# Designed miniproteins, single chains, continued (3): the designs that were tried, part 62

Each design is a single chain, and the fold is of that chain. pLDDT is the mean over its residues in the fold that is shown.

## One batch from the design tools (miniprotein)

Design m10137
Fold by ESMFold2-Fast:
Structure m10137 (fold): chain A 76 residues (1-76)
Amino acid sequence: SDLEKMKAKAKAILDEETATLLARPGLSPALAQRIEDFRARYLAKIDAAKSIDELKEILGEAQREFARLYEEVLAE
């Protein structure tokens, strides 16, 4: 129950953050594809998580990778 609630919240945040980046005017097709691939990979990882500890590790990885994508989007 707690794990499923955390997964749902994590997916909602992931969807919101990636949608915000994808909505930026003038975003390159290459960066748009990388953001879509990032979303798909982390949705799959979140779904596959077997425990809260595993989910926390996945979310930490997602946060670091998202920060890098965000920097690249701002540099365009």
Scores: mean pLDDT 88

Design m10138
Fold by ESMFold2-Fast:
Structure m10138 (fold): chain A 67 residues (1-67)
Amino acid sequence: GPPLSLDEVGEILKELAEKYPTLDEFAEALRELSKVHPDGEFFERVARTVEAAKNPVDNTDPGTLKV
């Protein structure tokens, strides 16, 4: 089918963020959605972006774990 509109994407992401407030749960929900949604590749990309955001590479705190 046609790709999702920006409004539809925003609504889906908002609903998932409200239901799954942690980044881990949110990324997992996006991966599950990617398995059943026609635009699954898009949601898999978003999940990877969220997972990357969980481990920021630009952190100067000496106590911070790498990766």
Scores: mean pLDDT 68

Design m10139
Fold by ESMFold2-Fast:
Structure m10139 (fold): chain A 66 residues (1-66)
Amino acid sequence: KLIEARNYANFGIMAVKKGKFEEAIRYLKKAFELNESQALFSVELAKIMYPEYAEDLDRVVEEAKK
């Protein structure tokens, strides 16, 4: 469901901002399972809003896709 994918992606983004990378990977994995396009859209928007976290977001996205 679209709303669920966006919620899990946002939980993952918040986890990255808190330095909780294991939680971030789990949330983003769930978001990608529900709707990959919506999850990726949320991550790209977060990279624009918080460029200081862009590298961390890219790393957890890569781990979540494995």
Scores: mean pLDDT 83

Design m10140
Fold by ESMFold2-Fast:
Structure m10140 (fold): chain A 100 residues (1-100)
Amino acid sequence: SPAEEKIKEYLKERAKILERAAELSTDEETKEFLKELAERLKEMTKLSPEEQIEALREERKRLEERAKKSTNEKLKETLQGVVEELDSLIKEIEKIVEES
């Protein structure tokens, strides 16, 4: 489906951005987090659009909880920023699915 291909491209593009952010990070915990999230987004490309939305919502929830518990200020700021970016990504994917 053209919609499914568009969603996969968005997930791949976000993963590339996270991988680049990991390369530029000087904090090891933040670097590891960004690499792990990039890999998870790539794995999500194998799911259906409905499963992708649910997986992203669950990931967003996990990252929000991790941000609340983190004592690493750099990681906490990065997690908070990523949660906002995932919220935007979820809304874009939902719009693509509705317009299909």
Scores: mean pLDDT 88

Design m10141
Fold by ESMFold2-Fast:
Structure m10141 (fold): chain A 97 residues (1-97)
Amino acid sequence: MIEFKAGTTFLLPATPGVPASYVTAESAEEAERLARELATERALALARKIAEAKRRGELSEEELRAIEETREQLVEEMRLLGIPEEVIEEFERLLEE
């Protein structure tokens, strides 16, 4: 469980195609909600880019392996943020397309 303090600035690290961003919230609950929303948006954007690259055959066997490892880590991060399992399932589904 990730704990945030009221008025805390949270940095979301950059992912491919999504720049680093800052989130400031008035309460811990709002910080967690905003962090989950941004993490979800970033994960889905990344999944869409990967799906498109796979569709075009632009990914090597090594890149596909790296994506699989990154997917596992990103799913763990989403669970730690308390993102709903249904959203995680959508992220995984997009990566399979």
Scores: mean pLDDT 66

Design m10142
Fold by ESMFold2-Fast:
Formats: structure tokens, C-alpha cells, sequence
Structure m10142 (fold): chain A 88 residues (1-88)
């Protein structure tokens, strides 16, 4: 990876971590409101953990830019899904 690609990966990692933080807050709210079963909570926790791992790998330059962008898209989709659950 070039220096420019490494910088872009660090920026993508930061954005993934921001989305993950929002997802964690929304998951907590969904659980507190009784919107999720125990199995659904575990599934969302696993998705959040996987995204945190992807962010760390991106920060370390161990992901491709395509993989990091896909992880960000997944993180943003997760935030939108959890927000809908909280609002319903």
C-alpha cells in the first residue's frame, strides 16, 4: 500500500469506529426498550465486534481500500437498521 492509501485506510477506520460507537448506543437503547430478543442482541453484538476488528485491520493497513469501504457501508447500514428498531 502507498502512503496515500494508508492515510485513506486510517480515515476509513476512524469513520467505521464512529459508526460502531453509534451502533453500540442504539443497540443499548433497543435492549433497554425491550425491542430485541436475546438471540437478536447476541447477533448484533457479533456484527459490531466484526466491524471493530475490520476497523483495527484497516488502521494497521491490513485491509484493501475496497474491503475497508465495504466495512464502512456495513457499519452505516447497521446504524440505520438499529435506529429504525429504536424508533419503532
Amino acid sequence: LSEEEKEELRELAERILEAVREAEELLREAVEKGKLSPLEEVSYRMLILALRVDAELAREGKLTLEEARAALESAEELVEELRRIVEE
Scores: mean pLDDT 87

Design m10143
Fold by ESMFold2-Fast:
Structure m10143 (fold): chain A 87 residues (1-87)
Amino acid sequence: GPEDPKMKQKLLNILIKQGGDDAVEVKKILKEKGLSQDAQIAVIAAIVFYKNVVGDVPPKVKQKLVDAVIANPDDPVKAVEKALGVK
């Protein structure tokens, strides 16, 4: 289920590996800001998406995603969706 911290950590580790240096950098920032595993997963999944679909992750997009989950830490998926122009 979604409450298993070990499964969340495994997913996060896979996403970080796929996102590379951009994902490592952002994960460090989000941890330093005390954000949840769900917030880290949401932002790093978006980074992986940009890297695979667009080819790179512009610094402005990284900052926008980080700022969005800091502003709305209780609903990180919705914060990321809004930052990406979804919904």
Scores: mean pLDDT 82

Design m10144
Fold by ESMFold2-Fast:
Formats: structure tokens, C-alpha cells, sequence
Structure m10144 (fold): chain A 70 residues (1-70)
């Protein structure tokens, strides 16, 4: 699942590219943080992973709109 979350993230990145350049932060369980970061990085290489005790924050800033749709 989470396809809706990914579509929302992609849409936000496109919208922010046209308007205000604000990074999008996705919070995921620490166990899947690496896998999620790799999935996002395949579409948008501008992703930063920040590990916390119980979760991982993935920060995605900017990105080509056409590539992010994939």
C-alpha cells in the first residue's frame, strides 16, 4: 500500500517546484526506512535519510516533475 501517499508526495514536489520550494518530509518506521529511501531515490535522487530512535525521516527537496511521476 502507501501508493496514495507516494502520489501525494509526488504531487507536492511538482506543486512546490512551480510555487514555493519547500521540502517534503515522509516519516516511516525505522525498519523500512532504508527500503523506502531507495524507492524514492530511484525516482528523485535528492532524498536525505535521517534516522531517529523509532522512525526514519525522508526529506525530499525539489526534483524533475516528469521523473518524480514514475
Amino acid sequence: MFSGTMVSLIKRLIERGDGSPVPVVLRVPKDIGDDMAERIRKVNPVVTKTDHKDHTDLTVAGGPEEVVLK
Scores: mean pLDDT 58

Design m10145
Fold by ESMFold2-Fast:
Structure m10145 (fold): chain A 82 residues (1-82)
Amino acid sequence: MKKQEEIRKKIIESLKEVAKELGLSEEDFSIENLAKKILEEEKRNDLSVEEVKEELENIIRETAKIHGLSEEQIEEILNFLK
């Protein structure tokens, strides 16, 4: 559906914009690399990359669910962010 595709694009675009602000290239764009950049930028030594990655995945799932995306569409977004 048009609305669901638009929401998916907005989520991906928002994540790409954050990644760009953190100095991550389009080629290196992934949820794992984004998590690593967030830890580096925030200078957090109390969190692991795995914990930040899980939190990012949870934020994506919550945001997508609020906007009415299915579990399948959420998995497609997460797969895109590999």
Scores: mean pLDDT 73

Design m10146
Fold by ESMFold2-Fast:
Formats: sequence, C-alpha cells, structure tokens
Structure m10146 (fold): chain A 85 residues (1-85)
Amino acid sequence: SSAEVEKKAKELEERLREIAEQMGLEVLSISTKTSDGEAEVTLEALDKKTGRRVTLVGKLSDGKLTLTYEIEGLRPATEIIEVKE
C-alpha cells in the first residue's frame, strides 16, 4: 500500500539524517521519491570543514539500505548498510 511505502520513505529519511550528522555534515535539503514498493531519498549536505557539497542517495529494499555518496570534485562511492528489522 502507499502508506507502507511512505513509512519506509520516512524511516529512510531519518536514517540518512543520522548518517549525515554522524559524518559532521550540515543538512541543506532532503527530497523523497516513492514508487511501488520502493523508497528513494536524496539528501544534500555541506561539509563545513572542506566547504564541499555532499549528496547522499539512499534506497531501501528488503531491509537493506543502499547508500551512494557523491562528494563535490571526487568520485562517487556506494556503500550497502544492513538495516535492523
């Protein structure tokens, strides 16, 4: 149902905020996109120490979070984080 997808999107948004805060980033914006059975959240942040923009893109599927880091001027990196159910 749409309500289940919206719940997953909110959980993913909260998780990405936690990751950004743990990385010492200032959160600038969060955009959430939902489709049938999937949630994708894009978080834009600023690294105050370097002045570089950092983009985090998270997708939640089957209890696993796929996170992509994009740092301004650097190559993108992807990390898979298992979410406790």
Scores: mean pLDDT 74

Design m10147
Fold by ESMFold2-Fast:
Structure m10147 (fold): chain A 80 residues (1-80)
Amino acid sequence: MTEEEKEILEIIEEVLGVESVNMDDDFFALGGDYKKALQLVALLENRFGISVPISTLYENPKVGDLVEYVKKRIEEQKAK
């Protein structure tokens, strides 16, 4: 697990108010709702300086898929 993956998981855990999340978990199945989705995208954008459309969580509700998406956006931001 990379440092960036750990940081993304910590943000998800904080937003959901859970002790841990697995890559196979679904954000909405863990108790995520629209308000928590808004909070999560705002925290990710502020932490990493990336853009995360809220639709991304609905298209990629699996934690592992969301982590992969955020990692790709971080890499794109570094390439600018």
Scores: mean pLDDT 81

Design m10148
Fold by ESMFold2-Fast:
Structure m10148 (fold): chain A 72 residues (1-72)
Amino acid sequence: MEYTITIGAADAAEATAIIQRVTKLLMDGASPEEAEAEARRLSAPDPRYVGTLTFREENGEWIPVAATIAPA
């Protein structure tokens, strides 16, 4: 099973920081819903960059498998 979280940021550095924070939260045992809520809280209201994070469930853990950052 895979889960994808989308984030919005004002610049690429901010997008990277949000991605890292959301990834850590999920890997520390937060639910996908909690990680998505944190991503939403940290995302910029008028994003210039969009990031996507894809996680795969493996042995009861969520493992990051893909991350992309692109201009919105």
Scores: mean pLDDT 80

Design m10149
Fold by ESMFold2-Fast:
Structure m10149 (fold): chain A 59 residues (1-59)
Amino acid sequence: MASTAADRTAAALEELRTVRGLSDAQIADEEVLRAALRELGYGDGQIETLLAEVRARLA
């Protein structure tokens, strides 16, 4: 099944919660989220896309 950007964002958020132990407040912190995504091996372009999707979901 082809994953959407939304499905990939949901998977990344689950990984952040399970691997990094991030709270929803930390996920809402762009600097914390960017650093955590880089630690998980996401590239800068992927991080910017994921940040945009997270902001849309939290709004």
Scores: mean pLDDT 72

Design m10150
Fold by ESMFold2-Fast:
Structure m10150 (fold): chain A 80 residues (1-80)
Amino acid sequence: SSMEEALEKLKEIFEEIKRLYEEGVPLDEIVKKGLEELGKLLLETKDEKLKQGMIDTLKSIAEERPEFKELVEKIIEEAK
């Protein structure tokens, strides 16, 4: 499934983020890098369901971590 493929790529991004966190990279740098990678995937994704899955994931991150809300909103806005 195309949606499953997009979610798998999203999972890979999260695994990279976790690794950077464990290596002691500053959290703000990690989050910025992760959101930029997600933004690129959104721009490349043509399937509406795949885009929605990524957007829902970004929104979940913003709900759990309000400090990232502005970054998430910017990424979603740029991807349209």
Scores: mean pLDDT 72

Design m10151
Fold by ESMFold2-Fast:
Structure m10151 (fold): chain A 81 residues (1-81)
Amino acid sequence: MLSPEGQKLLDEFKKEAEEVFKKSIEENKSLDELLEELGKIHQKYIKKAIEEYKFSEEEVELLDREMLRIVLEIMDKYEKL
C-alpha cells in the first residue's frame, strides 16, 4: 500500500498526465508524441520519489506500477478517439 506521501505524488502525476492528454488532443499530437511526453513525466516522478522523497525500492515499485496503469488507461482512451 502506498504511503500518504506516495499517494500524494501519484495524485500529482495523474493530474499532470491528464493535462498532457488534453493538450495532446488540442494540438492533434500523434500517439507516439503523447507517449514521449507521458514517459518524460513518468521518469520525472520516479526520480522525485527516489531522490527527494527517499522512498524504499518497494514503494517505488508500487508507485511505478500505478503510474504505468494510468499511462495505459490514457493510451487506450487516446487510441479510441
Scores: mean pLDDT 86

Design m10152
Fold by ESMFold2-Fast:
Structure m10152 (fold): chain A 97 residues (1-97)
Amino acid sequence: KEEEIKKKIIELLEEAKKIAEKAEELAKKAEELKAKDADSPEAKKLIKETLELIEKIKKILEELLKLGLKEELFLKYDDEPTAAKAIQKVLEEVKKE
């Protein structure tokens, strides 16, 4: 029935989760570098890389919405402490249905 679409949604959510986890790791490293040197060029580079990863996540979310994933699922988990955890909860919800 909708098995191919569901599989593609799951694959895109898993990809978005991995990118979100990497973005969180880079953001933490940038904060640590800024704590030692407020003008750290390495911290600025990590922030730029984090923003590029966020843009990739946005594109994946746009594709998920085109495939029929509802915005309400993301809003339901907006209180999760990280984007990666929110995406994981959405992934679990999709797998249930």
Scores: mean pLDDT 81

Design m10153
Fold by ESMFold2-Fast:
Structure m10153 (fold): chain A 71 residues (1-71)
Amino acid sequence: AAGDVVTISRDVEEGETVGISASADVLLTDIVVTLTTEKGTTVLFESKEPVHSVSVTAPASGTVTIKATVV
């Protein structure tokens, strides 16, 4: 429902693409994408603009976490 927060996490290798996609009638906002490696956590992408999807390519192996709010 609108205002719900969605969080996904995926283990990735360097160069892998991770994303989240909503249906055409659903928008995602307040998006934060982080990469956690043995060296720490880095923000890869952050946006408050409503979008249908977001994807990032991992700059290193680790865990990518995508957090978004449903509009």
Scores: mean pLDDT 79

Design m10154
Fold by ESMFold2-Fast:
Structure m10154 (fold): chain A 74 residues (1-74)
Amino acid sequence: LEEEIERLLEEAYEYARKGGEENHKKAMELIGEVERKSKERVEELKEKGDYDGVRKLTERVVEGGREVAEAMEK
């Protein structure tokens, strides 16, 4: 699950870096997938009482999303 989120963030960054309308649209779609999977994983961690895991996952997703957004603005 975490490996999948990392892969999706990396793919989104590559599309954002390539530039162009279609590539940016693909990057946004991949970020949407990251958000969906991250919400599912956060709920699992909350049910387990792993709030440290929730914090770390949230921080990683926020940082990755920021990198993708920054790449799209170039």
Scores: mean pLDDT 81

Design m10155
Fold by ESMFold2-Fast:
Structure m10155 (fold): chain A 96 residues (1-96)
Amino acid sequence: EDERLKAVFKAEKEKFQKELPKAKKAIEELIDKAEKYLLEKKLDKARGYLKMVAILKRNNGDLKKAIEEARKILPSLSEEEKEGLEEGIEILEKHL
């Protein structure tokens, strides 16, 4: 069970890092934290991190645009998803 989740997250991380080389370090940290929270059964917080990855992907690895889009959707999220996305924004800001 956990081994399957780890394998999926590793493959997804490698794929996104290859597709978005400018955001490689941010993607690594976001996916590693999403995996950690999923293994801890904190599903909504993990979803926040995964939403940050999805936003980053649709903005072609543009950290600044991804942060702007993420901030606009924060008010519509659950408290735990919001926490995960806010932490994801902090990760992107660190890599600006």
Scores: mean pLDDT 82

Design m10156
Fold by ESMFold2-Fast:
Structure m10156 (fold): chain A 82 residues (1-82)
Amino acid sequence: SPVEERLQQLAQQIAQLTQQLKDAIKNNAPKEELMKLSIETGALIVAYLALRVANKIPLTPEEEQLILEASKLLKEVEDLIL
């Protein structure tokens, strides 16, 4: 379905930004870059979860793991920049 295709696109974008954020942290990227990637990742997570809720689609364990991993990185960035 178009909704399932959009969810797959959003999940792929979240995975890509999660990897970019991991690499940025590892490479001691500037605070501004970490903030930008963090904001972009958070926005995609919100969009992904909102689309699932609107269509009454529950998270699978695999999708929960992706969101959990991304959320842990967002907390790591918060700790680094505060």
Scores: mean pLDDT 86

Design m10157
Fold by ESMFold2-Fast:
Structure m10157 (fold): chain A 95 residues (1-95)
Amino acid sequence: MTAPLPKEEVQERMLKEFRENLPKLDEAERTLAMASASAIAGEEFRERVIEEYGPPSLEALEEALRTLEKEPETPLIKKVKEILREEIERLEKER
């Protein structure tokens, strides 16, 4: 068993990896990466990513969700789907 990392250090490492890989991803893949990172590191990480990269488009959120529907439902995939659905509902409510 590896020692648990402090939440703050995990978030910083995930943000660094995210920044390094984002230019290599399309908008939907980037949205999926953000939701996945948020599922692992929590809501605060999502807020930081949105501050740095802006909020994902509705179209990118829907495409990311569609991509995940092809995957077997694991606890992580279920959590990522919930994050994507919540973000879609939030954007639709603001329209």
Scores: mean pLDDT 71

Design m10158
Fold by ESMFold2-Fast:
Structure m10158 (fold): chain A 60 residues (1-60)
Amino acid sequence: SESLRRGLEELREGVRIAEAAVAEAEADPSTPEVIKDFLRLVLNSSRALAEELERRLKES
């Protein structure tokens, strides 16, 4: 459906934003390691959701 394709586009945009946030935090020595770990978790989770929705759309 069109709404699910839009959802996938939004998830992919979320992945790009999360990648930028991780890169920024990794480059900043003042960012605590626990926050860097959290941002990596957010990125990995966002990627997994985008991949799952893409897979479901292909199987439909």
Scores: mean pLDDT 85

Design m10159
Fold by ESMFold2-Fast:
Structure m10159 (fold): chain A 57 residues (1-57)
Amino acid sequence: GKKEAEKGLEGVKKLVEEGQGEGARTAGMYGRRDGERHGDKELAEAGEKGRELGLQA
């Protein structure tokens, strides 16, 4: 849901700020997969965005 997606994105942002771009990318990828498997579109979209942020870090 929205709250889980928001928490996931905050975690990814923290990893990017700490210079852990690969960790952020991995966290985003798992969040996307978790959202897809549970039918949580908001979590899946947040995970995809987090993965892209990690790749750009």
Scores: mean pLDDT 75

Design m10160
Fold by ESMFold2-Fast:
Structure m10160 (fold): chain A 81 residues (1-81)
Amino acid sequence: SAEAQAEELIVLLGNGIAELREAVKNKEPKEKIEKLIEQIERIVAQLKAILPQVTDPKLRARAEAAIAEAEREIKEAREYI
């Protein structure tokens, strides 16, 4: 279901953000950080694509919050490299 996909994508976003934060903290190569950003952007795009099918207001709010957090982390990572 769209709800199950949204739940999975929210978890994947959280994991991606944690990996990106760790890579930035460890001063990993720019190319590696850019690849992690691309992976997170792909998950964000997938979540945005299914969001219109998510009818649960609480899950929709959680998805929107997860997208906003991911976009903030991407911006910070890009400013750091």
Scores: mean pLDDT 89

Design m10161
Fold by ESMFold2-Fast:
Structure m10161 (fold): chain A 62 residues (1-62)
Amino acid sequence: AQDKFKQLEELLLSGEVAEAMKLFVQLQNEGLIPPEHYGVLAKAITGQIPAQVGVDVIREII
């Protein structure tokens, strides 16, 4: 789980939208992301908010 979150952080910071979304959906399906964080993470992945905000949220989860 932690290794997947680190990978999601790297994908967010590199702007790899498609790969970040795939990993995000996998983590959602595994129940590893709290539902209240879905919107913030999706917005960070798609560039609607800064990627760093998504990274900060991931670090609160792990």
Scores: mean pLDDT 81

Design m10162
Fold by ESMFold2-Fast:
Structure m10162 (fold): chain A 85 residues (1-85)
Amino acid sequence: LLDALIEAAIAGDVAAAEALAEQLRPELEALYAAASPEAIAEARALLEAARPEIQALLDAGKEEEAKELAAETFRRAVEILRKSA
């Protein structure tokens, strides 16, 4: 589901991304509420660090690599939040 959400967002399919976000909302809400401020900061730093690399891949037309990097980074961010919960 997270991979599909990232894929829909990158493709600009807002409706599909919103539908998937609705399905994941209780899980994401619980993770965020239970996460420590330190874990939230670490996850945010990870996402911020990946942003220029993802953008560079998109600018180069490497959409598949950009999606893979975005998906991996998001999974790692979620794992950081889960470990602190």
Scores: mean pLDDT 69

Design m10163
Fold by ESMFold2-Fast:
Structure m10163 (fold): chain A 79 residues (1-79)
Amino acid sequence: MLSEEEILEKLLEIIGRSPEQRALAEELTRLLMEYLRTGDPAHFDQLRALIDQAVQQGLISVEQGTQVMLFVLEVLRAA
């Protein structure tokens, strides 16, 4: 399994490394790790909402948001 640090680094590769983009990647990593630990769909719903909000705010592109979701689904499939 990917470590928390490896997940964060992969998200930073997709999202970018500005302070705001790093904060997004850190929060997405936190929610993904909680979902992997608990199986609670609320964490996955929060993760999806956070990605959608970031796209709406122009912090990331629609394409970047799609790449983040594909990566999240790959991590979940491998767990």
Scores: mean pLDDT 86

Design m10164
Fold by ESMFold2-Fast:
Structure m10164 (fold): chain A 71 residues (1-71)
Amino acid sequence: DEEEERRRALEEAERRGLERTGPAFEMVKAMEEAPSLEEQLKVALEYRKKHGVLSDEGAEELAIGMAEFKK
C-alpha cells in the first residue's frame, strides 16, 4: 500500500510542521493548491529565497509528495 504509506508520511510531516509553523505551513498550503508539480516546485523555490534553504532535493521530494497526496 505504497500510496497509503506516502500519504501517512506526508500527514505526519505536516502535523509536526503545523505545531511549529507559520511560513512553512503557508508554503505547504500554497504547494497543495498549485495545479501542477512545476508550480509546486516554484512555490518551494520562492520559499527558499525568502526564508533560507530547505535543500533542493527536499523541496523536490516534498512537491512530489504533495502531488501524490492530492490524488
Scores: mean pLDDT 60

Design m10165
Fold by ESMFold2-Fast:
Structure m10165 (fold): chain A 98 residues (1-98)
Amino acid sequence: SVEEALDRLIKEMKLDPELQEAAYEGMKLGIEKTKQGKLILFIHKEDLTEELKKEIEEAAKEAGFKGVEIIELEDKEKAEVAGLAAAGAMAAVLAQKE
């Protein structure tokens, strides 16, 4: 399954426990939201501007997503790790749509 493949990859990355937890959260939400036709993004709070938010919403709509959910995190490394895991989950779910 997608979840089993991503679990193995996250474990092989040998992340610190806090970053590993962020990766699993990103993976879980990435699988769930992609199945709903939605885009999910994890962004460091200081990097999220009103202009970037609008650009993301417009890009998601043009790409055919039913909606976009942006999760703001105060920790930059957790946002990067969760975002990477969510992107990997999205790609894996979409690849299974034969």
Scores: mean pLDDT 81

Design m10166
Fold by ESMFold2-Fast:
Structure m10166 (fold): chain A 84 residues (1-84)
Amino acid sequence: MEEKALEKAREAGNEDAIEFIEAIVNQDYEKLKEIFEKKGVKTANFDERIKLYRELLKHLSDEEILALMEKSLTPEQIERFKKA
């Protein structure tokens, strides 16, 4: 999934998406926090994070975003994303 997500972002020329996906793949939580802060999103506010995920990963479906993020999300966060 990670490779496919990264290829789609590269094809779209979306540098923000590439940076975000690389941070997820590398489990670089400090870089992810910096990206959230740069975009004005608090890491504790999951509803704002869902909006940011969809904005940064607009070339992916919700199902593809969830597959990419599943390793970094709690079961409650996954269910919240599906209902949003």
Scores: mean pLDDT 76

Design m10167
Fold by ESMFold2-Fast:
Structure m10167 (fold): chain A 83 residues (1-83)
Amino acid sequence: MEAVEELRARAEAAVAEAEALIDAGDYQGAIDLALEAGRELEKEALEIASKTTDPEELKKLNEAAVESGKRLAEVIERARAGL
């Protein structure tokens, strides 16, 4: 499902951008960016779910959302450790 792949790609891009901020010493910026990305991805996942009737595709969406959320949470933890 194309939308699930786009959601994963957006999460990966947000993680990479937050990691670049951590490397630059902008720990608060990394936290703020990761939190905002998490909210946007949750909104997108809910919109995709509302349009998806196939249980198998819903399972893939749920797995992608959970993994993306975990990756963003790990970046937030790393940034907080730097504060």
Scores: mean pLDDT 83

Design m10168
Fold by ESMFold2-Fast:
Structure m10168 (fold): chain A 71 residues (1-71)
Amino acid sequence: DALFKKYDKDGDGTLSAEELKELLKEEYGLDLSDEQVQAIIDASDSDGDGTLDKAEFEFAMNTLRSLISST
């Protein structure tokens, strides 16, 4: 949750694709393409509005932990 709050620059309780991309680059060294970031959002975004709330972010991070642990 500290990561979510650190990168939620608007403080509205959601992360945009741009904020998620920056979080992955800065915290995990993952320089993902816009298409890869969008795929993660699409898999986790229950609202379909292109942003992640805290619960959707936790699902996205669970997926990423599997990818990170394999590298």
Scores: mean pLDDT 72

Design m10169
Fold by ESMFold2-Fast:
Structure m10169 (fold): chain A 70 residues (1-70)
Amino acid sequence: SVLDKLLKKLDELHERLLNGEISIEEYREEVNKIAKEGEDAGLSSEEKKKLAEAYYKHLEEINEKILKKR
């Protein structure tokens, strides 16, 4: 499904950011592309919620490990 592909892309993007393979700026650009792909594909409210929940989980880890530099 489109949702499964986008979730996989989001997971791969998260791993690339944590491994230092991409910048935070590039990560944000790619997340915006994933969101656009979901909108263009006509994801349901339930599917959009699942994608948002996956993004939230990744964002929490990024915030703790990268954005909070203390």
Scores: mean pLDDT 78

Design m10170
Fold by ESMFold2-Fast:
Structure m10170 (fold): chain A 69 residues (1-69)
Amino acid sequence: SDAEKRALAERALIVGERAMQDPHTRERLLALAEEVRPHLADRRLQAAAGWLMLQGVSREEALAALSTL
């Protein structure tokens, strides 16, 4: 549901921002987010997408979840 996607996106924003504080994790998140940069200009959204993809969420599902914000 859209409510479940939004809850996932909100969690990803919080956890992604926290994860960006570690340089090694930051590099991994941003590398995964490379494919979504054309669709997500905001760095926090890119970090959230990268974190979701690191958890095994597909690029398409990550973008769909973040689009509910």
Scores: mean pLDDT 81

Design m10171
Fold by ESMFold2-Fast:
Structure m10171 (fold): chain A 62 residues (1-62)
Amino acid sequence: EAAERAARRDALAVELSKHTKNALDYQAQYDADPSNTEAKQKYQEHQARRDALAAELRALSA
């Protein structure tokens, strides 16, 4: 149903925004200190989740 699809898109968009922000924050930390392996790992994790969520959102918008 259209309402359920719209709610799902909104939820995915919110999650995508959160992971995008977190990826940028951790990327900035890693850029400031390239030896910060925790920041690098978290940056990569949030970037991977962002890509997955973006693909799901794109599929629902098609």
Scores: mean pLDDT 81

Design m10172
Fold by ESMFold2-Fast:
Structure m10172 (fold): chain A 90 residues (1-90)
Amino acid sequence: SALDLITDEEIRRLAQRLMEEVGLSVGTATSVASTALSQADVLGVPRERAGRIALEVAKEVVEEYSKSSSGVLTLKIIDRVIQALREEAA
């Protein structure tokens, strides 16, 4: 993916944690990590806090939608992470 060319160590670290702690595929973990930290930067949410939100949201979505495809899980996680970050910024 395009993220394989990004040298953002925080995005890489969060993606690794999503894979290790939640069991997400490389593609899903990378998309979620990139979206979470990029949106956090835009909204003024600290990246450490955004990473914690992304991990908790990913865990909840995987539990709720365990039978869904990886593509569907990716979209559901991203949507919920964006909403949670918007609420954190309010």
Scores: mean pLDDT 84

